# Designed miniproteins, single chains, continued (4), part 94

Each design is a single chain, and the fold is of that chain. pLDDT is the mean over its residues in the fold that is shown.

## One batch from the design tools (miniprotein)

Design m15262
Fold by ESMFold2-Fast:
Structure m15262 (fold): chain A 91 residues (1-91)
Amino acid sequence: MEIVMEAAAVYTGLAVMAVSGEVERETAEKLVRRLEELGREAIESGDPEVMREVGDLLEGSSDLLRESSPELEPLAERLRRLAEELRRAAA
């Protein structure tokens, strides 16, 4: 639950920045690293519900980064791959 809440907070922060057009690469990189850490914690939890919810948040965050700037595509792809891994682990 705490992992999901932290991932949701990071996603919300990204969403606010994306709609403002203010997602800078350095900030995006830090937030992506935090989401990657939370994704790994979700896998280690062994809880399929946590894995699914975090996976959804990573996918949403990936979409926000991709829509914000083409320069953020590599960061968006990192989150998309981890979201796919979380979906497989939750099955």
Scores: mean pLDDT 83

Design m15263
Fold by ESMFold2-Fast:
Structure m15263 (fold): chain A 84 residues (1-84)
Amino acid sequence: AAAARAAEVAALRAELARALAEQDWWAAARYVWELYILERVDSERGRRAFRLALTSAILKSLLERGRDEVRPELERVEAEAREL
């Protein structure tokens, strides 16, 4: 429902604000993508699948550019994708 989606958006915005205050730019970028997904995908399962696919693609791109710090997050995302 619209109310449930509004609550989820508010929670993600709060997490984004926290990440920005802590200067955790990677976490902030992930929350921006989660907010985008909520606007574009109607089903819960679809949102989870789309989020995992986008996050995986971004993390793989960052690893190819020498951002080795994202490797543990990529492993987590790939594990979650296998469980869907």
Scores: mean pLDDT 74

Design m15264
Fold by ESMFold2-Fast:
Structure m15264 (fold): chain A 99 residues (1-99)
Amino acid sequence: ALIDTAREADVARAVELARERGLVIYVTPRAAEAARRLGVDFEVVEDPVEFIRQGLVSLLLADETADPAVIRTAREQGVPIYDVRAQRFLSDEEADALI
């Protein structure tokens, strides 16, 4: 799972969802400080767009502040996008509205 959100509460929610699904936790640099404070095991992904293109991401956990290039690449690769604030998966139309 790749987490692209900056707020500690949103990162905490994303971490819980990833753990419930048995997924390895990756974070963008924006999420790294919050994930570090939460004491979770994670890896920082410096180039999230390339990481998604390599097929290494099964789930994107994001909010409306996510990089539009990350959202676009997840859509192109068929990676499901979960809105951590709305607490639901985005439709194709909703994800496209963030690009």
Scores: mean pLDDT 81

Design m15265
Fold by ESMFold2-Fast:
Structure m15265 (fold): chain A 72 residues (1-72)
Amino acid sequence: DFHIEALRLQAEAAWRLGTLSFPSREELERALEEMERRLRENPELAALDEEQRAEMEKGMEELERLLAELEA
C-alpha cells in the first residue's frame, strides 16, 4: 500500500530536483512506469478500501499530468 505512496513521493522529489537544474522528465517517466508496474504486481491492492485506492489513482493522475506538461 504505502510503498506506492512512497514511490509517488520519490517522483515528486525528482520533479522538484529537475526544476532546479535538470529536466527530470526521464525520472518522472520512470517513476510513473514503476508505479504502474507495482500496481499490477500488488494483489493486496484488492484489499485497499475505495478511499485509499482513489488517493493512489489521483497520485498517478498527477504524475501523468506533469508528464503531459513536459510533452508540450
Scores: mean pLDDT 58

Design m15266
Fold by ESMFold2-Fast:
Structure m15266 (fold): chain A 65 residues (1-65)
Amino acid sequence: LTENQLYAIGAARLAHQRGDTATAVRVAKAALDNPEMSVEEIARLAGITPEEVKRAAEELRKQLA
């Protein structure tokens, strides 16, 4: 996975964990259409900050290790 894909997956997972499955699906679809989507674009789509996207990606990375 690229770093940008990890950001998108992290943001989608966070949205799902917060009960916002519609946002999770929207972020996932956008990432499939544009795999080079920036962390700022992912944050905007998910309705969170870029810092929250990076934190969600780190949490996901820890679970994959």
Scores: mean pLDDT 81

Design m15267
Fold by ESMFold2-Fast:
Structure m15267 (fold): chain A 87 residues (1-87)
Amino acid sequence: MDELLAEIEKEAGQKAVDYLLELRRALAEPDVEAALERLVELRVRRFREQGVAEEVIEAFLQRVRDNREAALEVVRRLQALFAALEA
């Protein structure tokens, strides 16, 4: 039992690293709209990997569409924070 848990944690660790690297690449996108699209795609892929229902994913996508200006502002703030951390 403990060995199986250790293997799951090891795979989860690698997936977390891969996710953070993809997040970093998305935030490095100079066009804020393209950055938002990359972040949304990354989030949807993660939701599917976690077994989140398609109805919940569609609700998330609709919320992003309905609140696009707020979503773009969040992405701009994340890009500014990321740039400050890399400086």
Scores: mean pLDDT 76

Design m15268
Fold by ESMFold2-Fast:
Structure m15268 (fold): chain A 71 residues (1-71)
Amino acid sequence: SKRKEALLKGVEEIVAELKKAGLDGTAEGIRDLVETLLANDKLEAAEKALLELLSTAFPEMKKKLEEIIKK
């Protein structure tokens, strides 16, 4: 679905930013979390979990992700 593709695109951008910051473990953890939730057909839960995680540590990435998944 377009919504799933938008989330995966947002995740790739976040992973790239975290790896540039030297946070490879955090980047892989985010990827694993989203992939696990999507494998269980929990798209809304995946979006919510990622947005909540970013709201605490990376508020600018949260805004960017919201813009991507909003369309």
Scores: mean pLDDT 78

Design m15269
Fold by ESMFold2-Fast:
Structure m15269 (fold): chain A 107 residues (1-107)
Amino acid sequence: MEEALARAKRVLIAPSSKAQLERALELARRQGREADVIDLSEIPKKLPDYDLVIVGLSGNPESVRLFLKEVREKRPEGVTLVALTDGGDETVEAAREVADAVERLEL
């Protein structure tokens, strides 16, 4: 995740929780990157303007996998997809099947 942030020019963050938002902003700030924040429902409309998308996900592994697959399929080439999750090991594994990188939020 940190390497993806360091290489990105335009970063989009779509969190599902305040903790996910704060963590994603902290990681972007550490790498000297500015980030735009958007609601998950608006992702498909805004994706063309960004080269890194950080999606905050809470839920069961199958829901996480399906959502990330949809985001990936709607994306033009060249966009890096990163999943930020507060889920357990199964949710992390599901996210890794679709996302380029996964960050587990430890609360």
Scores: mean pLDDT 70

Design m15270
Fold by ESMFold2-Fast:
Structure m15270 (fold): chain A 72 residues (1-72)
Amino acid sequence: MEEERKKAMDELYERLKKEAVKIDTPEFKATRALLDEEYARSLPNATPEQKEQLRRDREVALYLTEVELKKK
């Protein structure tokens, strides 16, 4: 994983925690469900390193989804 990308993800994560904001819309719930399904499908053939990467990618995708939905 690229160091610059990891730092950007960490900054997004910490910023979201400070704001403690939740989006409770049907679109967010649908996207979260899709991300959960993709995560579950990827687990059976993932290595331990890939499992950690998948977990982190899911968290970042959820934060990006929240940001995108706030624009609407």
Scores: mean pLDDT 69

Design m15271
Fold by ESMFold2-Fast:
Structure m15271 (fold): chain A 64 residues (1-64)
Amino acid sequence: SLQISTLQATKAILDAGIWFLEKLLKENPDMPPERQAQLRADIAALRRLRADVTAELARLQQGE
């Protein structure tokens, strides 16, 4: 369905964003602590969104 396809695309975009931010954090060890904390918070927020998308996909696939 369109809904399932959209959620799969959203998950892929979130995966790419998480990968990019984690790479940025790892490649910039001299980053100020407050910026590191902000990036870790952003990564955590994206991971929560990814979990929500994954759970919604599971519900749709089980409910249909």
Scores: mean pLDDT 86

Design m15272
Fold by ESMFold2-Fast:
Structure m15272 (fold): chain A 70 residues (1-70)
Amino acid sequence: APSQQQQLAALVRQVLDEFGVGPSPEGLTQAADYLAQGRPDLARQALVQGAQTNPLSKEKAEAIIAQLEA
């Protein structure tokens, strides 16, 4: 089975797909890459910064941060 970090990366990429990623939300894309690398600390920072710059991604970023804390 994939690691928890790989599962979270898949979740983030699924969320990006739901946004219809023509212009990718920067924080979500960076977070997916960090989670795939096993760096949830950096993924969380990327999500927080992305939420500050794009209000459309804020709700999705907060949901993913909650998953990282669980």
Scores: mean pLDDT 64

Design m15273
Fold by ESMFold2-Fast:
Structure m15273 (fold): chain A 86 residues (1-86)
Amino acid sequence: SLSREDAILLTALAIKMIGFEFSVEKGLLSDEEAEKEAKDILEMAKEVYKLDPKLAMDMLDKMIKETKDPKAKAILEKIKKEVEKE
């Protein structure tokens, strides 16, 4: 079973990915800001992958599938590839 701290990390990752997708789609982030947010998501996703690789990949796959914006989708797909290298 996941700890409380693990549940907080999972929730934070989900919220961060949703917020990132929305912000990119609405043009609210500069390229520099988008890169910073992507790095934060990558580091959180790597930590989730260390806890549960299947859960991490399922979360990323679901977010990628539900993302319609091509720029946000491409960034999330790059994050997924980097996480798989763990």
Scores: mean pLDDT 85

Design m15274
Fold by ESMFold2-Fast:
Structure m15274 (fold): chain A 67 residues (1-67)
Amino acid sequence: MEEEYKKLLEEGIKAVEDAAKNGTREDALQALVRYTKKAMDVLSEEEAIKLSQELAKAFQKAYAERA
């Protein structure tokens, strides 16, 4: 369970950061939504919420560096 959370978190953060750097804001948002949905399907509700918050932080950080 812990390993699945860590794997999804690392993949999700990378996907959001890669999309933010090389794609559009919509691409980064879709990456965030996609990994949040995967987390909700395979993790507990608490872990899915925590993962979604970390992905949101990665999204915000990527666009803060642009400003």
Scores: mean pLDDT 79

Design m15275
Fold by ESMFold2-Fast:
Structure m15275 (fold): chain A 100 residues (1-100)
Amino acid sequence: MEKVKELIEKLKSDDPLVRLRAAREIGRLGTKDPEAIKALVELVTKDKDPFVRAAAAQALGNIGSKDPEVIKTLKDMAENDPDPVVREAAKKALEIIEKK
């Protein structure tokens, strides 16, 4: 519980590498914390760094949330993100969620 709260705070770091690592760790933990899921959704849609957006999309896939907002966000990113790395990460996340 304390670790998830610390990782959510790290998603707000000015350092994109810190944000990227925090997103990956949240995904690896597979947490169902609504605050963590919301923070990852915001990161996927708003982060300036495409590798951070891709890591957040992958984390949402690993968590496996079937929340309609998560699914809608990943579909929008798979089709509309300017970076092909983010589009591919969002597509793979959707495939992982569909199999769960």
Scores: mean pLDDT 85

Design m15276
Fold by ESMFold2-Fast:
Structure m15276 (fold): chain A 110 residues (1-110)
Amino acid sequence: DVDQQRQRQASQSLSQLSSNLIQTVQQNRVLVQQRVTDPDVRQQVLSLLDQSIQHLQQSQRYAQQGDISSAQRHLLLGGRYFSQAVQLLRDSGLGDLADDFRDRFAQAGS
């Protein structure tokens, strides 16, 4: 039926979206290690990115199980931790890196 087809499409779309976002956050993590010279800022940003990845991985797992509601919740939490990492970079004088991170994440989510 139409609702089962919508759930399958949502499941596939959320799984693919989470996968793309995980790859982007992992790439951003590498950029933090290369570009963030302040060890305290680096550690805090990496911690937030790691939390983002963990929630995006949970989103992907729930999407693959057909649990759309849990997948969406973890996708939003992953995005929240990523936004906190971006804001911390901006507040730390790394606005150009913060803008690059935001733009990469938006592109991966498209």
Scores: mean pLDDT 89

Design m15277
Fold by ESMFold2-Fast:
Structure m15277 (fold): chain A 81 residues (1-81)
Amino acid sequence: MSAEQQALAKEIEAFILSRPNLTLEDRLLAGEAAAIVRTFDLTSVAQLAGVTVEDLMRRLGLDEALARRLHALLQELVASH
């Protein structure tokens, strides 16, 4: 991964882990940060707005519940910028 992709992966992971309602599922999803950035070839937070629940299910192999939770977290990160 590029330095920009590594920085984005760390930002996604840190954001998920900083949530006040952190769950075990959130901890597992934080571990997916590098896979998200690499799989979707992302370099900025703004690009996360284009990632869909279907993309997360199809390309990362997540079940619907985990994909929906991850999508919600990514959209919240986008909204925070």
Scores: mean pLDDT 84

Design m15278
Fold by ESMFold2-Fast:
Structure m15278 (fold): chain A 90 residues (1-90)
Amino acid sequence: SSVEEIANELLKRLGEIIGKAVKEGKLTKEQVGRLLDILRSFLEILQKTKDIEKASNYALKKLKELKKEFPESSEVYDELEKEIEEILEK
């Protein structure tokens, strides 16, 4: 698959996880804003470098930081991390 196709699949899966977590009250508005900033930076790295591994490693680092700051949402961040790690194995 092209880098764009891989990124689109990942973003769809991450969006589904985030959307469900928001509906279930597992993410605050602040956490959603922080996640959208991370996803924007992920896309900017990907567009500039065409390197899915570099973009994904950036996102994983930032998600681990959010998990430490918001441990009550750790299950959501673990699920997001797993989706990104899965894409790196393909």
Scores: mean pLDDT 85

Design m15279
Fold by ESMFold2-Fast:
Structure m15279 (fold): chain A 77 residues (1-77)
Amino acid sequence: MEDFEKAKKYIDELANRLKEEAKTMSKEQADELIEKYREEVQKIFDELKKKGATLEQLQDLARYAAEKFNEAYSYAK
C-alpha cells in the first residue's frame, strides 16, 4: 500500500531528526520532542484508518514507529 510506504518513510525522517537533536539534549528535552513526534504519527494513523487500514496494519506500523523512536531517544544524554 502506497500510503503505508509513505508513512514508514515519514516515520524514518522523524526518527532521524529526533536522533540528531537528541544527541545535543537531555532526556527531559528529548521527552518533549518525542511527544510532538507522537502527535504527528497519530495523525498519520488517523488518516490511514480513514482510508481503510486494518487493525493488523496499524499495529505493525505502531511497532515500527515505537522501535525507531526508542532507538533515536537512546542517543539523548
Scores: mean pLDDT 78

Design m15280
Fold by ESMFold2-Fast:
Structure m15280 (fold): chain A 84 residues (1-84)
Amino acid sequence: SKFAELKALQKESSSLLPSAPQDLQQQARQSAIKNTSDLLIAVALDIEGDSEKSKKERDAAIDAAIADLKAFIAQAKAYQQQLA
């Protein structure tokens, strides 16, 4: 499930974050803010009665969050390999 994937990616990202370079840490924080904001907008759309649009935008925001977490993990691991 996407929920299980997000939890695994969040755990791995949190483990890598403190040792990542500062610019990569800032990019990760900005992505988190954007994706959280997009999810809140999707929730607001459902409250206003546009459930179909809400579902579409929620699914898109979740997919973007998964992609951003995977990109962060790949970049953080590449950085660690350069330091070895």
Scores: mean pLDDT 84

Design m15281
Fold by ESMFold2-Fast:
Structure m15281 (fold): chain A 77 residues (1-77)
Amino acid sequence: SAEEAAALAALLAGHRVLPFELGYRGGLEGRPEEAEKELEALVAGADSEDVREFARRAFEEGVRRGEAERAREEAAA
């Protein structure tokens, strides 16, 4: 939604990192726990649970896609 998009843009103003991209790289590298720590730091200033939930969902989707890509690369080796 527009409200969630605006709140996410405000959260990312200092970092310029999309939660999805962070999750994708974490999943691809096999280190989603390290990427999750960065997500927690990124959303620590948010006073809205809806904003945190939106960022968390984007991150989780990124992790799933990154892990799927990692599995494909490992299967091709």
Scores: mean pLDDT 73

Design m15282
Fold by ESMFold2-Fast:
Structure m15282 (fold): chain A 74 residues (1-74)
Amino acid sequence: MEKVREFLLKLIEAIKAGRLPAPVTLDVDFLAEAFGVSREDVLKVLRELEKQGLIRAEEVTVDGRPAVRLTPVL
């Protein structure tokens, strides 16, 4: 879980610095596999960041796969 949070915080920083375009669409299952965590763990971290006012997260489906459209609060 900590590595997922660290990754997402770095992603937010990169978008705020203009290094990455927003919004970013994140494949939840791909992130879960990449970090060795559950889908529920990824979604929990995203919800915590949204509750903290750091991002706006929109749950979407891309080609039948669960994804989240992430926009940092600027």
Scores: mean pLDDT 81

Design m15283
Fold by ESMFold2-Fast:
Structure m15283 (fold): chain A 74 residues (1-74)
Amino acid sequence: DVAEWLIEYAKELGKEMTKEAAELLVKYVGLDKERLKEAVEELAKKVKGKTIEKEDVEEWASERYSELLREAVE
């Protein structure tokens, strides 16, 4: 499971990722392991608590989506 791999990777970065957060991240990013890895690293830096929750992923996706649209227009 890609979601299980994300949870394990988050643990290596010192964070606990919930199953719901991992599944939501896969839904937003897709199955590209490199993009997923980058997303987990960004979430680990932004989240001050020990746990990455689905709300953190929703906030990250909102910010990232706006930035990607800006780059595409430039």
Scores: mean pLDDT 76

Design m15284
Fold by ESMFold2-Fast:
Structure m15284 (fold): chain A 85 residues (1-85)
Amino acid sequence: EPVVVTVTVRAEGDTPEEITADAQRRLDRVAEAVRGVPGVTGIEGEVDPEKGRGYLTVTAEDREAAEAAAEAAAKVPGVEEVTIQ
């Protein structure tokens, strides 16, 4: 059964545009870290500039792949929270 991992990054900036750009850069780093994990089948990013946050949704083929993806994501600077569904 596919397992979903949600990664939250904090974004910084003085304007919504700067916050969005910072969130995108941080999400790109997380995506790069998890892309190399066997069993990761999907990656989708979303930015919430009003909350100063970025969210990466990672789909893994099983629990083992999800745990490995969460471990890889947690090592990326700027990651605030990692949740396995």
Scores: mean pLDDT 84

Design m15285
Fold by ESMFold2-Fast:
Structure m15285 (fold): chain A 100 residues (1-100)
Amino acid sequence: MEEELRKLVEEASRLLAEIAEDPDNEEARKRLKEVAKQIIELAEKRLAENPKDPEAWHLKLQAKGLIKGLELLDINDEEERERIAKEVMEELEKEFKEAL
């Protein structure tokens, strides 16, 4: 359990670095979400044995935070709409300059 938690935390840190460099990395985002779920499950097992385990509580809260952050990144439709809107506006401004 201890070694398994350590490996998951190390993997989460690596995946966070990858997502920071490329936020559109869907594979890294999906893997981080699964790793976060596994951290929660292992933290819950530790809390079942020792309800006052501060490290287990901390890891559970951090992993839940990671899942929420990833859910915000999964709102592809809004980001795609904003990007398309910006491209359309830039194209229109270019056409107006060429028409003058």
Scores: mean pLDDT 71

Design m15286
Fold by ESMFold2-Fast:
Structure m15286 (fold): chain A 93 residues (1-93)
Amino acid sequence: SKEELLELLDKAIEEIERTKPEELKPSLVANARALRPLVEEGLMTREQLEEFIENLLNAKVPLPPFVYDPSLPDYVRKLLLIGFILDAEFAAS
């Protein structure tokens, strides 16, 4: 459910604040929080969210800031989400 996905996101933020280096925390927390509207609008699947969380928790470098713009067409927003997931994967590699 949406509530379960939001709980997973909140737990990931808590884990970042508890375990990650101080220099990475602001970037990782900001990017995790930026996913909340995507989850609330149903634009992100459970699989995508779980993959993103895993990559955030394994990130070795700061991620570029993700900015959610609800005025963009759904297709563009989905492409930006894919790019954001790939950025997180790269940071974890």
Scores: mean pLDDT 79

Design m15287
Fold by ESMFold2-Fast:
Structure m15287 (fold): chain A 78 residues (1-78)
Amino acid sequence: SQKPAHKLETKLEAISGEEALKHLELQLDTMPKIEEISKVLVETREGKIANLPGDTVLFILKNGNIIAAPVKAVKPRP
């Protein structure tokens, strides 16, 4: 059945690499060091991470490089 889906209002937000790794499990063979990460662009809703498994998040490194990281799982809230 095709029904109009309410697009959930999500925003691209820059968070720290440490904060992103607390909430997201990523499919990366080579993880950058946290100290080399400037920011991570994630989708947020109401101030919370709203990415889904299969989404891609962007790691912006201090040297200006960008790494696209597929999301494997969203960790449950502690």
Scores: mean pLDDT 73

Design m15288
Fold by ESMFold2-Fast:
Structure m15288 (fold): chain A 61 residues (1-61)
Amino acid sequence: GLEEAEREARRAGGDARGAREAAKASGSYQNMAVGLRRGYEQAGPGGGSQAGAAASFEGGS
């Protein structure tokens, strides 16, 4: 439901911050982590759209 989607959004957003630390340890993880972070930020941390996030990752634009 909506609460589950919001919980996943929070985890993804929080994990995006951790991705920056991981990039410092390993450049390989930077590409994956940055991709996830950018995709999620474009989906809108202020937009609140779980469908938007999914669309972006499945080739939105």
Scores: mean pLDDT 52

Design m15289
Fold by ESMFold2-Fast:
Structure m15289 (fold): chain A 85 residues (1-85)
Amino acid sequence: SMKEREEAIKEVSEDLRRVAAEVELELAKRRIEEAKKDKENQVKKLEEIAKELEAVAAAETDEELRAELERLRKEALEEAEKAKK
């Protein structure tokens, strides 16, 4: 039935969205670490990562995931400030 298919699609879509969000968080963490290794470009790269995370967090509807994205954004900005010294 269509209703059974819609319910199954919703459950699978929710699981896929959660996995996609976890992948985005992992990629952001890796990009921050990679940016820290490039001393000539690290400030610019970290600021770009922070802007990307701000946009992703603004579009995120899950409050816990949004908070984690905002935490990583703050971390990227703090690392950029450290790199300016």
Scores: mean pLDDT 80

Design m15290
Fold by ESMFold2-Fast:
Structure m15290 (fold): chain A 93 residues (1-93)
Amino acid sequence: DLLERVRRAAEEEIRKVEEMKRNSKNEEEFNEKLSELLREQLERFPEFENAPEEEQIVWRAGQVAFRAVLEGASREEAIRRALETAERLLKQL
């Protein structure tokens, strides 16, 4: 089930942000870790461009959840936005 995969990806991305916050002593350290993670994601983007469309949808939806919690959204709101993004992308297939 693609939507179940999206939900799990969103929950994993939310967990990553929560771990970064717990392991960061201040906002400066958090921002450094965030910049590093975003750079790694950009370097891996070519891998996802050639991935099956369903995997691209899962990845993109996961990134929506990641950004949502960085912006201060609740876990539930971040998951909801990820699922809405996946449903929109599926309609474009």
Scores: mean pLDDT 79

Design m15291
Fold by ESMFold2-Fast:
Structure m15291 (fold): chain A 120 residues (1-120)
Amino acid sequence: MMSEKEIREVKVEIKKLYDEFLEKAEEAAKNNDAKALIEAINTFKKEFDKILDKLLEGLDPESQKKVKEIRDEFNKELEEVIKKAEKGEDVKEVYEKTYEIVKKFLDKLEEVMNEVIDKV
């Protein structure tokens, strides 16, 4: 099982990725740039999947299942938002929906990571 130190390092990586995503997504929304917003979302999704892969390698089977379910739901909701942006939905509305999705799934992941720390 992953150590408390390793889980805390994953949390730091997630926060850094989230902060970088917000900066790029907010700039894209201010500039009404749908392509830049879609690129920011896709970059976040790819880098987040890499962090989740590292987390999954160190988790027990029950916690792995929870993280995989969170990943699958997150990817599905992001794909729906990307499709709406591609269809010409308002860039600011796409940004606001993406922000809510990311926050929701980061909160769910934080709960799983805290449960793992409590077991170590």
Scores: mean pLDDT 83

Design m15292
Fold by ESMFold2-Fast:
Structure m15292 (fold): chain A 108 residues (1-108)
Amino acid sequence: MELRERLIEAAKRAAREVLREAGVPEEEIERVTEAAGRLVQAILDKDEDAELVALIELFKALGVMNILLSDEEKQALLDLKEAALAGDVEGVYRYTKRFISLLLESRR
């Protein structure tokens, strides 16, 4: 598997694991998982418009009403972007888990 595909799959795996542990329905898990993969793809392509679209899809799939990110959510997204651009598969997995977990908390 190419590095790019490994980075995208790491984000998808991380999102899927967090959402399953949170008891999210499988249909919603796949929507969020696809959005997480597109987000990492957009970051690697340096496509800011595609990144914004993927973030909006992610927020909608998670039921996040407020699109304004907290400082912790912003930091997790920045860490994810840095890990993806550095080719850090483990970092992408870790920071995607953190970002999705924080977004799930914001819908409480």
Scores: mean pLDDT 84

Design m15293
Fold by ESMFold2-Fast:
Structure m15293 (fold): chain A 82 residues (1-82)
Amino acid sequence: GSEAVKELIKALNEGDPEKVVEAVKRILDLGPYSTAEVGAMFAPYLVENKEKAIKALEEALKLTDDPDVRDLIHTLIYQLKL
């Protein structure tokens, strides 16, 4: 739900890649969301520092081999670079 999205935004603002992986896993576990639908859910939630958030997402990619987690992280990086 929305709480898992808030946890991800908090992890991005903290720049903690391990917490980013855990928050992404929680989001994917809680609903039948497509990667695109989850990406759209983040649009109304502004990160405080986009560069810090992108760096945390890029570091999170090094911590996981789960294709669904990686796909969502790539979508979030793309959305933050727009």
Scores: mean pLDDT 77

Design m15294
Fold by ESMFold2-Fast:
Structure m15294 (fold): chain A 69 residues (1-69)
Amino acid sequence: MEKELLERLEELQKDPNPLRARSAQGALGLFLMGKKELAQEYVERIEAAKTDAELREIAREIQDEIAKL
């Protein structure tokens, strides 16, 4: 549900890893632009990411998606 996705985004933005928090901020941007399904896919990927390299790649992909809007 939309509320659950927003709660997950809020928690990820508070993460002590700044790359995870930054990626979550980008995913929130996609959500606010009406790309809710895409935002949920990125939230799942951010939650699953174990390395800084994965988080940087996710952040780059999110910025590319925002640039297309």
Scores: mean pLDDT 83

Design m15295
Fold by ESMFold2-Fast:
Structure m15295 (fold): chain A 86 residues (1-86)
Amino acid sequence: DAALEARAEALESQLSEEDKARLEAAAERAAARAKALAAETDLAPEEAVALATRAELEALIADPSASPALRELAALVLERVDARAA
């Protein structure tokens, strides 16, 4: 969705260096978890990535210390992950 991508880019430009570091750390944790899930379960790699990514995004949305821009970006990315998984 071009509109969601444009909104995500605008939100990314508003992120602080701390917010960017939090996103990078969340992406690294999601990648490690997805790799473990794909190796240990019958989940397809795409399903493992979606599950791990969803968990990290939900954690960011629920984190009151995360900036409003970071939480909104996480919510938009989660919508894209859910649409792809459906």
Scores: mean pLDDT 77

